# Designs tried in a protein design run: designed miniproteins, single chains, continued (5). Part 35

Each design is a single chain, and the fold is of that chain. pLDDT is the mean over its residues in the fold that is shown.

## One batch from the design tools (miniprotein)

Design m17257
Fold by ESMFold2-Fast:
Order: sequence, then C-alpha cells, then structure tokens
Structure m17257 (fold): chain A 67 residues (1-67)
Amino acid sequence: SDEEAKKYNEKAREALKKGDWEKALEYAAKALLNSTDDELIAEASHLARLAAKMKRGEEVTEEEIEL
C-alpha cells in the first residue's frame, strides 16, 4: 500500500542519516514494492540513489536526504 511505501521511505531516510546504506537500499526497495503513487516511487528512487552514493564512499548530506 502507499501508506506502507511512505513508512519505508521514512525508514530509508533514517538509515541514510545513520550511514547505513544497506538498510537504506532494503527500505527503498520495500517502498517501491508497496507503491502505486508516482511521487512515492520517485522518492524511493532518489533515496536508493543516495544509498548508492554512500556505498561508493561519497558524502551524502542531510540536505540531500530531505529532498
């Protein structure tokens, strides 16, 4: 459901803030599986991309996560 997708996007953001890129990817994937809303899908995709940046050792700021 979109409500579940929203919760998973929130969990992905918290994982990114903690530097846990593996959990962020897991939660973003769960958001995508539960989403039918284009905005929630776009948000999950953005969070997954930030997790990939973090995996590569690139800095990810809270400002980027809050977008």
Scores: mean pLDDT 85

Design m17258
Fold by ESMFold2-Fast:
Structure m17258 (fold): chain A 58 residues (1-58)
Amino acid sequence: AREALEAALAGDGEAAARALEAHRPQTPKTVAAGVAAARSGDTVAAAVGAWELERLLQ
């Protein structure tokens, strides 16, 4: 999830979405929300989602 957070903070929504998709099998609902935010251009919401996913995977 660190890769997704770094991509979102850099403003790269598509890279953030791809990195989040790698974690879909573990947390499908959280990943779906993060991917939707990243692809809609809401990179702040995508970064928050990636940070929450990092905490869940710890």
Scores: mean pLDDT 76

Design m17259
Fold by ESMFold2-Fast:
Structure m17259 (fold): chain A 85 residues (1-85)
Amino acid sequence: MLSPEVQEALDRLAAEADRILAELRAKYGDSPQTRRAVEEIVRLMQEAAERIEKLYKETKNPEEIQKAVDEAVERMRRVAEEALA
């Protein structure tokens, strides 16, 4: 069973990813560029989730977990923005 701190971080990561994906699809529709951005964002989210679980086991530090979420969200936003250029 996941710790509350890890579950909160994963919930926040998923919510931010869903928001970025919804915004991308709403503005740009179903294009090859949008599909590639979606695939990359999903991959980054999955990678970040695994990293968060590992970081908690190693550090037990909620600040490091939240930093990992923030870094993943920033990377996902950057991928979306690059697809829009």
Scores: mean pLDDT 80

Design m17260
Fold by ESMFold2-Fast:
Structure m17260 (fold): chain A 89 residues (1-89)
Amino acid sequence: DLTPEQVVLLAKLYYEEGLRLFKEGKYEEAIEYYDKAIDLLESLPESEKTPEVLKLLAEIYENKGKALLKLGKYEEAKEYFEKAKALLA
């Protein structure tokens, strides 16, 4: 089983791969990696959802929104931008 620190590290690695795929125009594949990162961070117990973890999660939500926007999925993109804002408020 992964420690919370290992979960965050693995989520960052998935997020970085998603960003790489986005730069290559592979938006659907980028979303798959963003979703892997989101699932990991959301799986953390509440006590481990530090402000730093919530900021990272918000950044991933925003970038998933950008990828959805590139795919013409405007309503889904809006949902993820709102999720990102909610974590930072």
Scores: mean pLDDT 91

Design m17261
Fold by ESMFold2-Fast:
Structure m17261 (fold): chain A 71 residues (1-71)
Amino acid sequence: SLEKEIKELLKKYNGDLDKEAIERLLELQTEMAKQTLDEEERKKLEEGKKELIELIKENIEKVEKKKKEEE
């Protein structure tokens, strides 16, 4: 699940990830779980979630590169 994946990433990087992007991703996942959302709203949230996952991945790569340079 996405929640489990995010939890493992946070554990691995010990808060070096962009907290704002992670919080936004969790908010989108929570909104998608609501039964009151229409099909259009669900599609927009899915697209936004996908974009945030890509941003988080990019941020992870930048953090890893920076840590490697400081070793």
Scores: mean pLDDT 64

Design m17262
Fold by ESMFold2-Fast:
Structure m17262 (fold): chain A 83 residues (1-83)
Amino acid sequence: GKLEKAKQIIKSALLVVEKDESLPEETKKKVIELLREALEAETVEKAAELVEEALKVAKADEKTPKKVIEVLEKALKKIKELL
């Protein structure tokens, strides 16, 4: 279903964030926590909300790599297309 597709998108983004060695550790931990909460979401709407919050946390850190921002933005866009 749509929720299963959303969770696959989130899982792919989570793997990119986890493997990124240039993302500041404090920001990385917060983003990972939010993406893991998104994987436990019961609705696509809640999953999208948590991914959007993760993107805001990533953007708040000036040292966040552009590739991490782009991955989260693309994930959020794809999840919103499921709504």
Scores: mean pLDDT 89

Design m17263
Fold by ESMFold2-Fast:
Order: C-alpha cells, then structure tokens, then sequence
Structure m17263 (fold): chain A 55 residues (1-55)
C-alpha cells in the first residue's frame, strides 16, 4: 500500500516539473518533510530519492 502511494507521489512530481518547471531543490525539501510526516520507512525514502534523481 505505502509503496503504491509513494509511486503516485513520484509520478506527480514528474508531471509538476514538466508543467511548471519547479525548482528541484525546493521540491526535494518539501518531499523530505512529507516523508517524515508519512512514515519512517527507509524504502519510502529510497524510492522518492531514486525517482527524484532521475527527474
């Protein structure tokens, strides 16, 4: 379940960057905070980081 939600967030980030051209560092900061609020799960953090680097 959590992994699927993380994938959805990552996809949302991709679309945001394409449509708005948002600053990657700002998105990364917001994403890190969201991850901490969601769960202390290493897999979730790794998934988001990995996808973010590919963006």
Amino acid sequence: ELEKKVEAIIEYLKKLMEKHGLDAEEIAANLRKAIEDLKDDKKVQELIKKKYEEL
Scores: mean pLDDT 63

Design m17264
Fold by ESMFold2-Fast:
Structure m17264 (fold): chain A 84 residues (1-84)
Amino acid sequence: MHPELEARAERLLAEADAANAAAGLGPGEAHSFVLEARDREEADALLARLEAVLAEGGVEVVGRETFEAPGHVAVVVETRLVAP
């Protein structure tokens, strides 16, 4: 991953962990995914597949941010488990 995108993703994940802790979510109840692709079309396809899997598992998407760098597209997806 590009160093600038990695640093931004790590900061976003730390903010998500803090927000989830403030909401009373424990370790393992929230999960973050980083999708890396060569272009936007590949990123969109991977994101659609991830969101379909998450929905089947009863997982809620609470945040999404897209980062672009030369030769790389990264999407950080922040999730919360809401299944019983």
Scores: mean pLDDT 62

Design m17265
Fold by ESMFold2-Fast:
Structure m17265 (fold): chain A 52 residues (1-52)
Amino acid sequence: LEELIKKYNEEEKKVVDELVKATPEQGRELYEKFLEIRKKYLKDVTEKLKAL
């Protein structure tokens, strides 16, 4: 569970770093990718917590 949290935090940080450097056109695609990562993370963590 901690490994899953760490993995998603690292993925989010990479996208956020790219987003800060991005042009407005790239920013929209990166923002959607960020939201997708956040949504998947929330679901995966919730499912693992319920399985305990």
Scores: mean pLDDT 75

Design m17266
Fold by ESMFold2-Fast:
Structure m17266 (fold): chain A 60 residues (1-60)
Amino acid sequence: MEEEAKKLIEKLRETAKKYPEYKSLLEKIVEALETLLKLKDYENLKKGIEYAKKFLKELE
């Protein structure tokens, strides 16, 4: 899960560079995932990962 979250955070940061209109929202998602990782809140981290993946698919 931690490796998956780290890879997703990198993907979100790269996506923010490609879609500047969503930069603020994507940065907030990154901050939320980083906070959950630091807290080791794996239940909410799993939900956050699923939300972020769904959001990225909507941009495609």
Scores: mean pLDDT 81

Design m17267
Fold by ESMFold2-Fast:
Structure m17267 (fold): chain A 65 residues (1-65)
Amino acid sequence: MTDQELAIGMAYILVGVGELLAKRGKLEEAVEMYDRAIRLLEEADAPQEEIDRMRARREEVRAKL
């Protein structure tokens, strides 16, 4: 497992936690989890498509605040 693969894996775990928090109405906490996931992807030079997908989901959750 490379550092990039590990970071992408951890980012998806954070997204999973964020989805659970959003479902429970913890929208600010969910946004924080997506922000952490995006930061990990950016630090790992992940594909822009992955980063854009996470940003889009963050904005969907933020729009519900």
Scores: mean pLDDT 81

Design m17268
Fold by ESMFold2-Fast:
Order: C-alpha cells, then sequence, then structure tokens
Structure m17268 (fold): chain A 76 residues (1-76)
C-alpha cells in the first residue's frame, strides 16, 4: 500500500541519518588514532579505537544492506 511505502521511505531516511552519525564517529576515531600514533600513545588505546572503528564499519554495512533491501521492496 502507499501508506506502507511512505513508512518504509521514512524508515530509510532514519537509517541514512544513522549512517551519517556512524561516519562522523569513525572520522573522529581515525583522527584520535593519528594523534596517538604521532604523540607516541598507548598501543592498547590505539588497538581499542581500531576495534571500535571495525565495529562501527560493520554496523554501517548492515544499515546500508537494510536500505538496499527496503529500496528493492519499494520498487516491487
Amino acid sequence: SEAEKKELEEFIKKLEEKIKELDKKIEELKKEIEKLRKEGGSEEEIQKKELEIQILEGMKALLEGMISWFEKKIKE
């Protein structure tokens, strides 16, 4: 139905906003890692931030997959 299609489009927009938030956090973590490497920071702290980036990248990929699935459903 048109109502279900509209709800799905609104949900996609929310997922896109979440991806933007994840991208911002990933960028911040990358800058923090660069600073730690330059300043001779803890290898454990760097590794923890690299793991956090991997988790956020994984969440982003999942959300992108969900958007692709929902976009295909809208076309059907």
Scores: mean pLDDT 87

Design m17269
Fold by ESMFold2-Fast:
Parts: sequence; structure tokens; C-alpha cells
Structure m17269 (fold): chain A 56 residues (1-56)
Amino acid sequence: SPEELAELAKAGADRNEAAGDTRGAVIAYQTASDFYEKAGKLEEAEEYRKRAEEVG
């Protein structure tokens, strides 16, 4: 489901951020945002879109 894919992308983004992979984290947060939007989770989509901007 889009929500499950968003959760996987978020977990990957958090892991990449912790490892210092800034570019990987940005892409993964953007991916999580897109899947949260498809899941109708607009507030979570906006949160991870902003986090991608803050990390990058």
C-alpha cells in the first residue's frame, strides 16, 4: 500500500540521515512524502517534504 511504502521510505531516510548520507536521506524523505500524499496523509507528506529541505 502507499502507506506501507511511505513507512519503508521513511525508515530508509532516517537510516541514511544517521549514517551521514545526506543525498540518500533527501531522496528517501521525498519518496516518503510522495507515498504519504498517495495514502491521503497530507500532514505527514508535508512534514517529510520539509524534512527533506532541512536535511539538504
Scores: mean pLDDT 84

Design m17270
Fold by ESMFold2-Fast:
Structure m17270 (fold): chain A 62 residues (1-62)
Amino acid sequence: GAEEARRRAAELLRERMRELGLSEEVIDAAVAQSLADPVVLLAGAHDLGDEELFRLGREAMR
C-alpha cells in the first residue's frame, strides 16, 4: 500500500543520496521532507533520475 511504498522510497532515497556523497544531516532532512510531502519525493526522484524511486513516490500518493 501507500505506506509501504513510502517506506521503501525513503530507504532508496537514503541510498541514492549517500552514493552522491551527501552528509547524513542533509539526507535526514531530505527524507523527512519527502515523507511529509509526496510532491517533494517525486521532484527528488526526477532530479536523481531514479525511475524506481519515481514509481514508489507515485504509489505513495495513492
Scores: mean pLDDT 77

Design m17271
Fold by ESMFold2-Fast:
Formats: sequence, C-alpha cells, structure tokens
Structure m17271 (fold): chain A 105 residues (1-105)
Amino acid sequence: SEEEERARKRKEEEERKKKEEREKAEIELEELESFLRILEWLAEKTKEDKESLESLRKSLEKLKKKVEELLEKYKETDPELAKRAEELLKRIEKLLEKIDELLKK
C-alpha cells in the first residue's frame, strides 16, 4: 500500500540521517583529538612564555566546550562515542591544570 511505502521511505531516510550525523560526529571528534595533540606539544615548547600559555588556555577552553557539546548530544545514544569524548575531556582538564600551575609561577 502507499501508506506502507511512505512509512518505509520515512524510516530509511531517518536511519540514513542518523548514520550521517554519527559519521560527522566521529570525524569532528578525530579533529578535536588531533588539535589537542598539537596543543599538548605547544604547551611543552612554550612553558616559559606566559603570553603563549594564556593563548593555549583560551584554545583549550574552546576545545573543552566543543567536546562537552558532543558528550551531551551522544551520552544516551552512543556510549562508545561518549566514552571517547569523556577521555578527551579528562586530557583537556589535565592540560588546563598544568597550564594554570605554570601561570602561577
């Protein structure tokens, strides 16, 4: 029936959109992980430059917000992606703590 065909088409379209959204989130998470690696490297190289450390702190705070948004979106629907976001948040928080200690000196 036309009703069964419309129901199937809607379900397939919804499943496709969910898959595309998850793939985009996975790519975004990989990009955020790569950016954190760069910030970790920069923190080691600029530990004596307070201006550079302040700029790194601002970049890390922005990165933290993006990761928190991903975690909030996927915490109930994708436990694997949520776990990766939680691990990334822990790394960001550790680096922020390290930078704050360096800035106190």
Scores: mean pLDDT 84

Design m17272
Fold by ESMFold2-Fast:
Structure m17272 (fold): chain A 81 residues (1-81)
Amino acid sequence: MERAEAVRRAVERGLELLNAEHDKATTPEQYAAATRRWGEEAARIAKEFGLSDEDVEALRRILTDPSDVEAAQRVEELMAA
């Protein structure tokens, strides 16, 4: 489904940027800045696709840990609706 793939890719891109910033981060302040940037990206994705913050968080969980069966199931159910 195109919408589900687009949303997943948007979240994946946001996490890729977060991971790049974390890779550069060596201080708690830099980690906090990266987390804030993810929050802004997640809010933008939620607005663009008409999702709740909870929906975006479920996608973040599955992309961070692909073996998270509960998060994967929730995302599939949500996107199949």
Scores: mean pLDDT 70

Design m17273
Fold by ESMFold2-Fast:
Structure m17273 (fold): chain A 73 residues (1-73)
Amino acid sequence: MKEEKIKEIERALIRSEAAVNGITLTDEQIEKLLKGETEDFSEEQINIYKYAKEHAEKLLQAHEGGLADARAA
C-alpha cells in the first residue's frame, strides 16, 4: 500500500534528521507528526517532518518510476 510505504520512509527520515540535528523525538512524537498533529511541536521539529515527507515522496516516486521504466522496456 502506498500510504504504508510512505509512512515507513517518513518515519526513518524523521529519525535520521532528528539524530543529525541532535533533536530527541520519541516514537509517540513521531506518530503524532505523521498524523499531522503539529500544535505541540516546535518549528524545528515541524521542519524535520516537512523535510522527511518531501523526501519520502521523492524517494517513492523515483523507486516506482524505475520499476515502471523497467516494465515499459
Scores: mean pLDDT 72

Design m17274
Fold by ESMFold2-Fast:
Structure m17274 (fold): chain A 102 residues (1-102)
Amino acid sequence: MVKVKLTAPAEVEAGKEVTIQVEVTDLGDNDYIVKLYRQKVGEPGNVELIGEAEVKAGENKTLTFTFTAPKEPGTYVYWAEVIDKKTNKVVARSEPVEVKVV
């Protein structure tokens, strides 16, 4: 069963570069797309796609997403979804992680 885990800093300065690692394990024989999303706490209608990457069939892949932190201070929730390219279905979703922008 495909598993996905995020590693992110607990805090980042507004407008500073931030890196989030996405670990994908137990990959089957299919190719996948991994998408990284962000949502500001208090804004449930504003989901942003931060990045995406393809992963090939096999075991274990660590993806690195590097981007600029939001300029607006607040708490942001990040999560990743793993999508099977053949079925176009979400097969795994990470636990959400919170990053505080100061």
Scores: mean pLDDT 83

Design m17275
Fold by ESMFold2-Fast:
Structure m17275 (fold): chain A 57 residues (1-57)
Amino acid sequence: SLEEARKAAREIIEKLLKKGVPVEDAVNTAAQVLALRFKLPLDEARRIAEEVAKEIS
């Protein structure tokens, strides 16, 4: 579901940011994971990851 994808993106991005990964790289990593895990088109997964990153920052 979209809610599960957003939650996964948030967890991935927060974890990577805590390790000092730049936000752009954290978003790219989250998008790849979401595309594979939730079978989403990469452009949709990236959009979700970008939206979540803006909410965190």
Scores: mean pLDDT 86

Design m17276
Fold by ESMFold2-Fast:
Structure m17276 (fold): chain A 100 residues (1-100)
Amino acid sequence: TDAEVEARLRELREQLERIRELLEEARKAIEEGDLERARELLEELERLLEEAEARADALLAELKAAGQARSPLAREVVLLGAELGTLRIHAVVMKRYIEQ
């Protein structure tokens, strides 16, 4: 139902906000030379990204199966997924820097 989809979208947006906070904390830790702190933050970030990506993919698949691939709710899921993808790229670059 639309109400169930909206509830899942709210959960995803809350997760996205937490991911952004962790990414900003990791970036600041790198800028300060605290690579151990940055590593810890990036490990937590990676776990949350995997969870959020899986949830977004599942929700979009359900909407497509219901014939709602082009609905306003499906567009919100797609745009949220794009934002998660951008955050993933930043996390990968930061992790590479710390590990090399």
Scores: mean pLDDT 88

Design m17278
Fold by ESMFold2-Fast:
Structure m17278 (fold): chain A 69 residues (1-69)
Amino acid sequence: MKKEEVLDKVSELLTKDPEFGRELEKAIEMLKKGNEEEAQKILRTVAEKYGLSEEDAEIIFEELKKYLE
């Protein structure tokens, strides 16, 4: 999936599933604590649960890191 398609899917999931939003916030909190390994693990698990690939999880991880600059 392309970055734009991944971000569109994330926006859709954030609108339709509050649980997805909570899991994403959990990953953000791990990044704020400097725990990138745990954040990646959370995002990978969430991606698998919602039908996103490992590559899609990496795109989300990179965007979250950029957001927290």
Scores: mean pLDDT 80

Design m17279
Fold by ESMFold2-Fast:
Structure m17279 (fold): chain A 60 residues (1-60)
Amino acid sequence: GQLSAGEALEILRKAKENKEFNEEARKAIEDHAADIAKAGGGSFEEAKRRAEEALLEELK
């Protein structure tokens, strides 16, 4: 299913404590980024990079 950016962040936080959730969270974020790219008409790579950058900043 579709995950909002906020939901993806919450899952990422949980995944930090549990390895199993880490793999699941990464997949969900990639799927979500791909969906956003399709809807926005932008490149998938750019959407994915933007999503990853926002998440990395949260981890800093």
Scores: mean pLDDT 62

Design m17281
Fold by ESMFold2-Fast:
Structure m17281 (fold): chain A 62 residues (1-62)
Amino acid sequence: SLTDKGLELLQQGKYEEARKYFEEALAKNPDNKRALAVLGMTLDNMGKYEEATEYFRKAAAL
């Protein structure tokens, strides 16, 4: 899946590439709790703390 490919890239430290895969996963299913959570983690690793917090809140609401 797109989420699994994104996670592979995240584990390699390829944050911008991982982000693209998670954004594509969410474009197909906006309620994908796993994709929301790992996109939040990716943004946090990139220093985008405000955006990361928003995605964590979205994941927690599901």
Scores: mean pLDDT 86

Design m17282
Fold by ESMFold2-Fast:
Structure m17282 (fold): chain A 62 residues (1-62)
Amino acid sequence: SKLEEAAEAIQKITGASRTASYVVAQLVKDGRNEEALKMLLELGASEEQAKKAIETAKKILE
């Protein structure tokens, strides 16, 4: 599914767990991009990694 593909991309870019990456992918799918960004930063991703992960997930979910 596109949600699974987005979660895998987030995990690859940020190193977040599979479960956390799925939550972030769902937030992006719901248009909750600021919440997704904050979650990735709280999980220890850099700002560059978090932004790249969200933009990549947005492209997959379109």
Scores: mean pLDDT 88

Design m17283
Fold by ESMFold2-Fast:
Structure m17283 (fold): chain A 71 residues (1-71)
Amino acid sequence: MEALELRNEGLRAYYEGDYEKALEYFEKAIEAAKSDPELKASALYLLSEVYRKMGDYEKAEKYRKEAEEIA
C-alpha cells in the first residue's frame, strides 16, 4: 500500500472514531513516505491529532514538532 493510501485509510479510521487503527495507518504512512517530505509531514501532523484526541499531549506535541521540522 502506497503512503497516500495509508494516510487515507488512517483518515477513514479517524473519522470513524477508531483512534488505535488511525495510529497504525498513520505510522505506516510515515514509514512509506520516506521520500515524500510533504506527505510525511501530513501523516505526522495527523498522528499528533490522534494522540491529542486520546489525551496523550506529550506525544501529540512531539509529532507536531517533527511535522513542522520536515518542511
Scores: mean pLDDT 84

Design m17284
Fold by ESMFold2-Fast:
Structure m17284 (fold): chain A 64 residues (1-64)
Amino acid sequence: LLEEIKEALEKGDTERAVQALAEFARKHGIPAADATRIASAILNGDTEEALKLVEEAYERAKAA
């Protein structure tokens, strides 16, 4: 799922990136606030920020 988000963002496929994010958030228990912030970065075309936020949210979810 994380790799799917990265691949979609690298290809500029924002629809697939948002879909993969929704599945990732559901599977790993990512808080709605974090998921919303990541989705906003994706929709704004801020690929670098979106990837950073996804990785940070994933590390926090693993630590919880």
Scores: mean pLDDT 78

Design m17285
Fold by ESMFold2-Fast:
Structure m17285 (fold): chain A 92 residues (1-92)
Amino acid sequence: GAEELIRKAEELVLKATEKLEEARKALEEGNYEEAIKKAEEAKELAEKAKELAMKALKEANSEQVPRVVGLAIAAIGLEFEAELLIEKAKAA
């Protein structure tokens, strides 16, 4: 049901956030290859989270809709931040 998809999307958002933080640290340390790798991993996790949030939205009750929408927005934001970090690391 929707709750299982929501929980899985939340876990993926958390993992994407952690990978993006690792990517930012690698970039600050001048480790551009590691920064790109971690940012690409964060992007993939965020894309999967967005897909699960969209599936959850189809099954969500009215009380769950705000939580699902919030997860979709968070996932989109993480995808955008990861892509910017990849481009910045490649330019360095």
Scores: mean pLDDT 90

Design m17286
Fold by ESMFold2-Fast:
Structure m17286 (fold): chain A 69 residues (1-69)
Amino acid sequence: SIEELEADIKALEERLKEVEEEIKKVEEELKKNPDDEELKLELEILEGIKALLEGMISFLKKKLEKLKA
């Protein structure tokens, strides 16, 4: 349903916000330890998760627009 799709989008947007907050924390730690390869890898993984979430949100929003038309 449209309502379930809107709920799914909202849940993904909330998850995206959490990932963005985690990225900010890792970036601050990396400023203190710029040669930390584990922190660099963690940041790369989080950026990948962010990209996937943004892609999913975009896809679902396009689907929602088509269902409302």
Scores: mean pLDDT 89

Design m17287
Fold by ESMFold2-Fast:
Structure m17287 (fold): chain A 60 residues (1-60)
Amino acid sequence: GAVEQAGLQALAQASPERRAILQSIGDTLRDIGDQVQLYLELLKQGASREEAAKKAGLKL
């Protein structure tokens, strides 16, 4: 199907340095997302905020 490629074209046309920065940001956001997911799961299991944050490794 026809996919809007404006965003993808902008990324493809970015300099190598800009692409590397965007990839690094994406990797960092994914890691934070994984930690947040673990934190929320621990909270659902009855852990305190402090214990859940410590076990999830959250240091935002």
Scores: mean pLDDT 70

Design m17288
Fold by ESMFold2-Fast:
Structure m17288 (fold): chain A 60 residues (1-60)
Amino acid sequence: SLIDQLTPEQREKLINKLKSLGLSEEEARKILEESDIEALAKALDVEGLTEEKLLDSLNS
């Protein structure tokens, strides 16, 4: 699961980012728990987002 690969700080950062884009906290957590990279890419407006690229961006 994508959420299991994130630190607590990275999870909260990403959830807060998604909330700032108009998603509810429940919707944001569901995307992370289901590892829905396509929904995440759509919400973040990032073409070709992969799990690896997402993790790399959060570690920067």
Scores: mean pLDDT 75

Design m17289
Fold by ESMFold2-Fast:
Structure m17289 (fold): chain A 68 residues (1-68)
Amino acid sequence: SRRDELLRQAEELLDKAREAREQSKELEKLGKESTPEKRKLLDGGAQNGLGLAEGLEAQAEALRAEAA
């Protein structure tokens, strides 16, 4: 059904968001253990990953709302 398809798509987006958050945390950790130059690049990557995760979570919420 359309509802089941929307819920499946929402779950896939949430899985991707979780992976993006995990990658961002790992980059942040690596940044703390790196040189200042590498830390700047890793911090940028972590911030980009968090932004992606928030966008995916917002999309998943919209799909779940439509499925309700």
Scores: mean pLDDT 86

Design m17290
Fold by ESMFold2-Fast:
Structure m17290 (fold): chain A 83 residues (1-83)
Amino acid sequence: DLKTIAANCAALLATDPTNIVALTALGVSLAQLGNYNEAIAAYSQVLALNPTNTVALANLAACYAKLGNSAEAASLNAQIAAL
């Protein structure tokens, strides 16, 4: 259940806000639930800890595209292509 996964990841992050695995799982679960703004926040935290995390960059680009922010999505995809 995606809502249960998101809730469990949020609980883990309350004790360790730098847990990249939990941040990534939270972002994926929130994006699949359609909570793109919250997913963006989670992926942005992954990138604050690891700026070259291609999974976070790709998923963040997808979330911005879903919200109609095509310029931000294009910028993130260009960042991946440069890696």
Scores: mean pLDDT 83

Design m17291
Fold by ESMFold2-Fast:
Structure m17291 (fold): chain A 89 residues (1-89)
Amino acid sequence: MALEKARELVKEAKRKLIEAGVPEEEAEAVEEAALKAVEAAVAGDLSKAAAYLTAALLLAVGAGLDYGKEEAAREAQKLVLEAYDTALA
């Protein structure tokens, strides 16, 4: 159940970025990195999980800055962090 819930949170982060006007390719990059972080966390590879989590958070921040969607980027970061925490539980 933890992996399924974490994946849904990552999908919600992508959806919020797209709905706010971030290009789909940028939102997909955040989703890909966040899903890799979640999958690594569930597998117990914490170093790999932390690296992908960092990448996902930086990609979300970059998209927010580049497209003037800083609030959507903050919401996406919160969802990605919640997904990661869910995967570790």
Scores: mean pLDDT 85

Design m17292
Fold by ESMFold2-Fast:
Structure m17292 (fold): chain A 82 residues (1-82)
Amino acid sequence: AEAEAKAREEAMIEKLTEMGKKAGVSEEDTEKIKEAARAAMEAELAEALGDEEAAKEALEKAEELAKEAEEALKKIADAVAA
């Protein structure tokens, strides 16, 4: 289950990276997006395991990373929505 969740997380990050390249996002911005996505997935995993404290900390970290990657995430979201 945990290994399967990590495999799904990696697949999602890879897909986001490809979308970022298509949208013309830089490698540095793509790394920020991958970090934000990974943190969000870690928060979901912690919630599934019943670790409410770890889930809260992971969510806060994911939100902070998402703010830093906001412009890059918007470019990818716009490319997907188009």
Scores: mean pLDDT 72

Design m17293
Fold by ESMFold2-Fast:
Structure m17293 (fold): chain A 69 residues (1-69)
Amino acid sequence: SMAKVRELLTEAQEQLRKAQLYLSEGNYDKAIELARKALELAQKALEIMPSPTARRLVEAAKLLIKIAE
């Protein structure tokens, strides 16, 4: 469903935004937790319908996790 893909991508973006906020505050554990959640959601969207947006979110979440670890 296109609606389901949009919901997953929107939630992934929100989780990633929160992860970035925690990273800027020095809360690395919380940043990693939320970035991993964003990664799971973006990967589910990518599995349903491969798109540049889903691939970018997967890449961004992986990078944030690597920076915070």
Scores: mean pLDDT 88

Design m17294
Fold by ESMFold2-Fast:
Structure m17294 (fold): chain A 73 residues (1-73)
Amino acid sequence: MARERIEELIRRALESPHPRESRRLLEEARELAEKNGLVEEFEELHRRLARERWNEILERAEERRRERLEEEE
């Protein structure tokens, strides 16, 4: 299904350590969304998946901050 492929591309983009690769994958996902009339669904999926990824990064950063603060006075 087109929706699942769009979701897969967004997930791969968010996992990629290379900004250029992430951008390419996001553009590919957007093009698929436009061709299938799923632009709105793409925007919702991108926001949701990006929020999930950002929350994971923030959680990791907060955990590291707490560990450093406990180590240093």
Scores: mean pLDDT 76

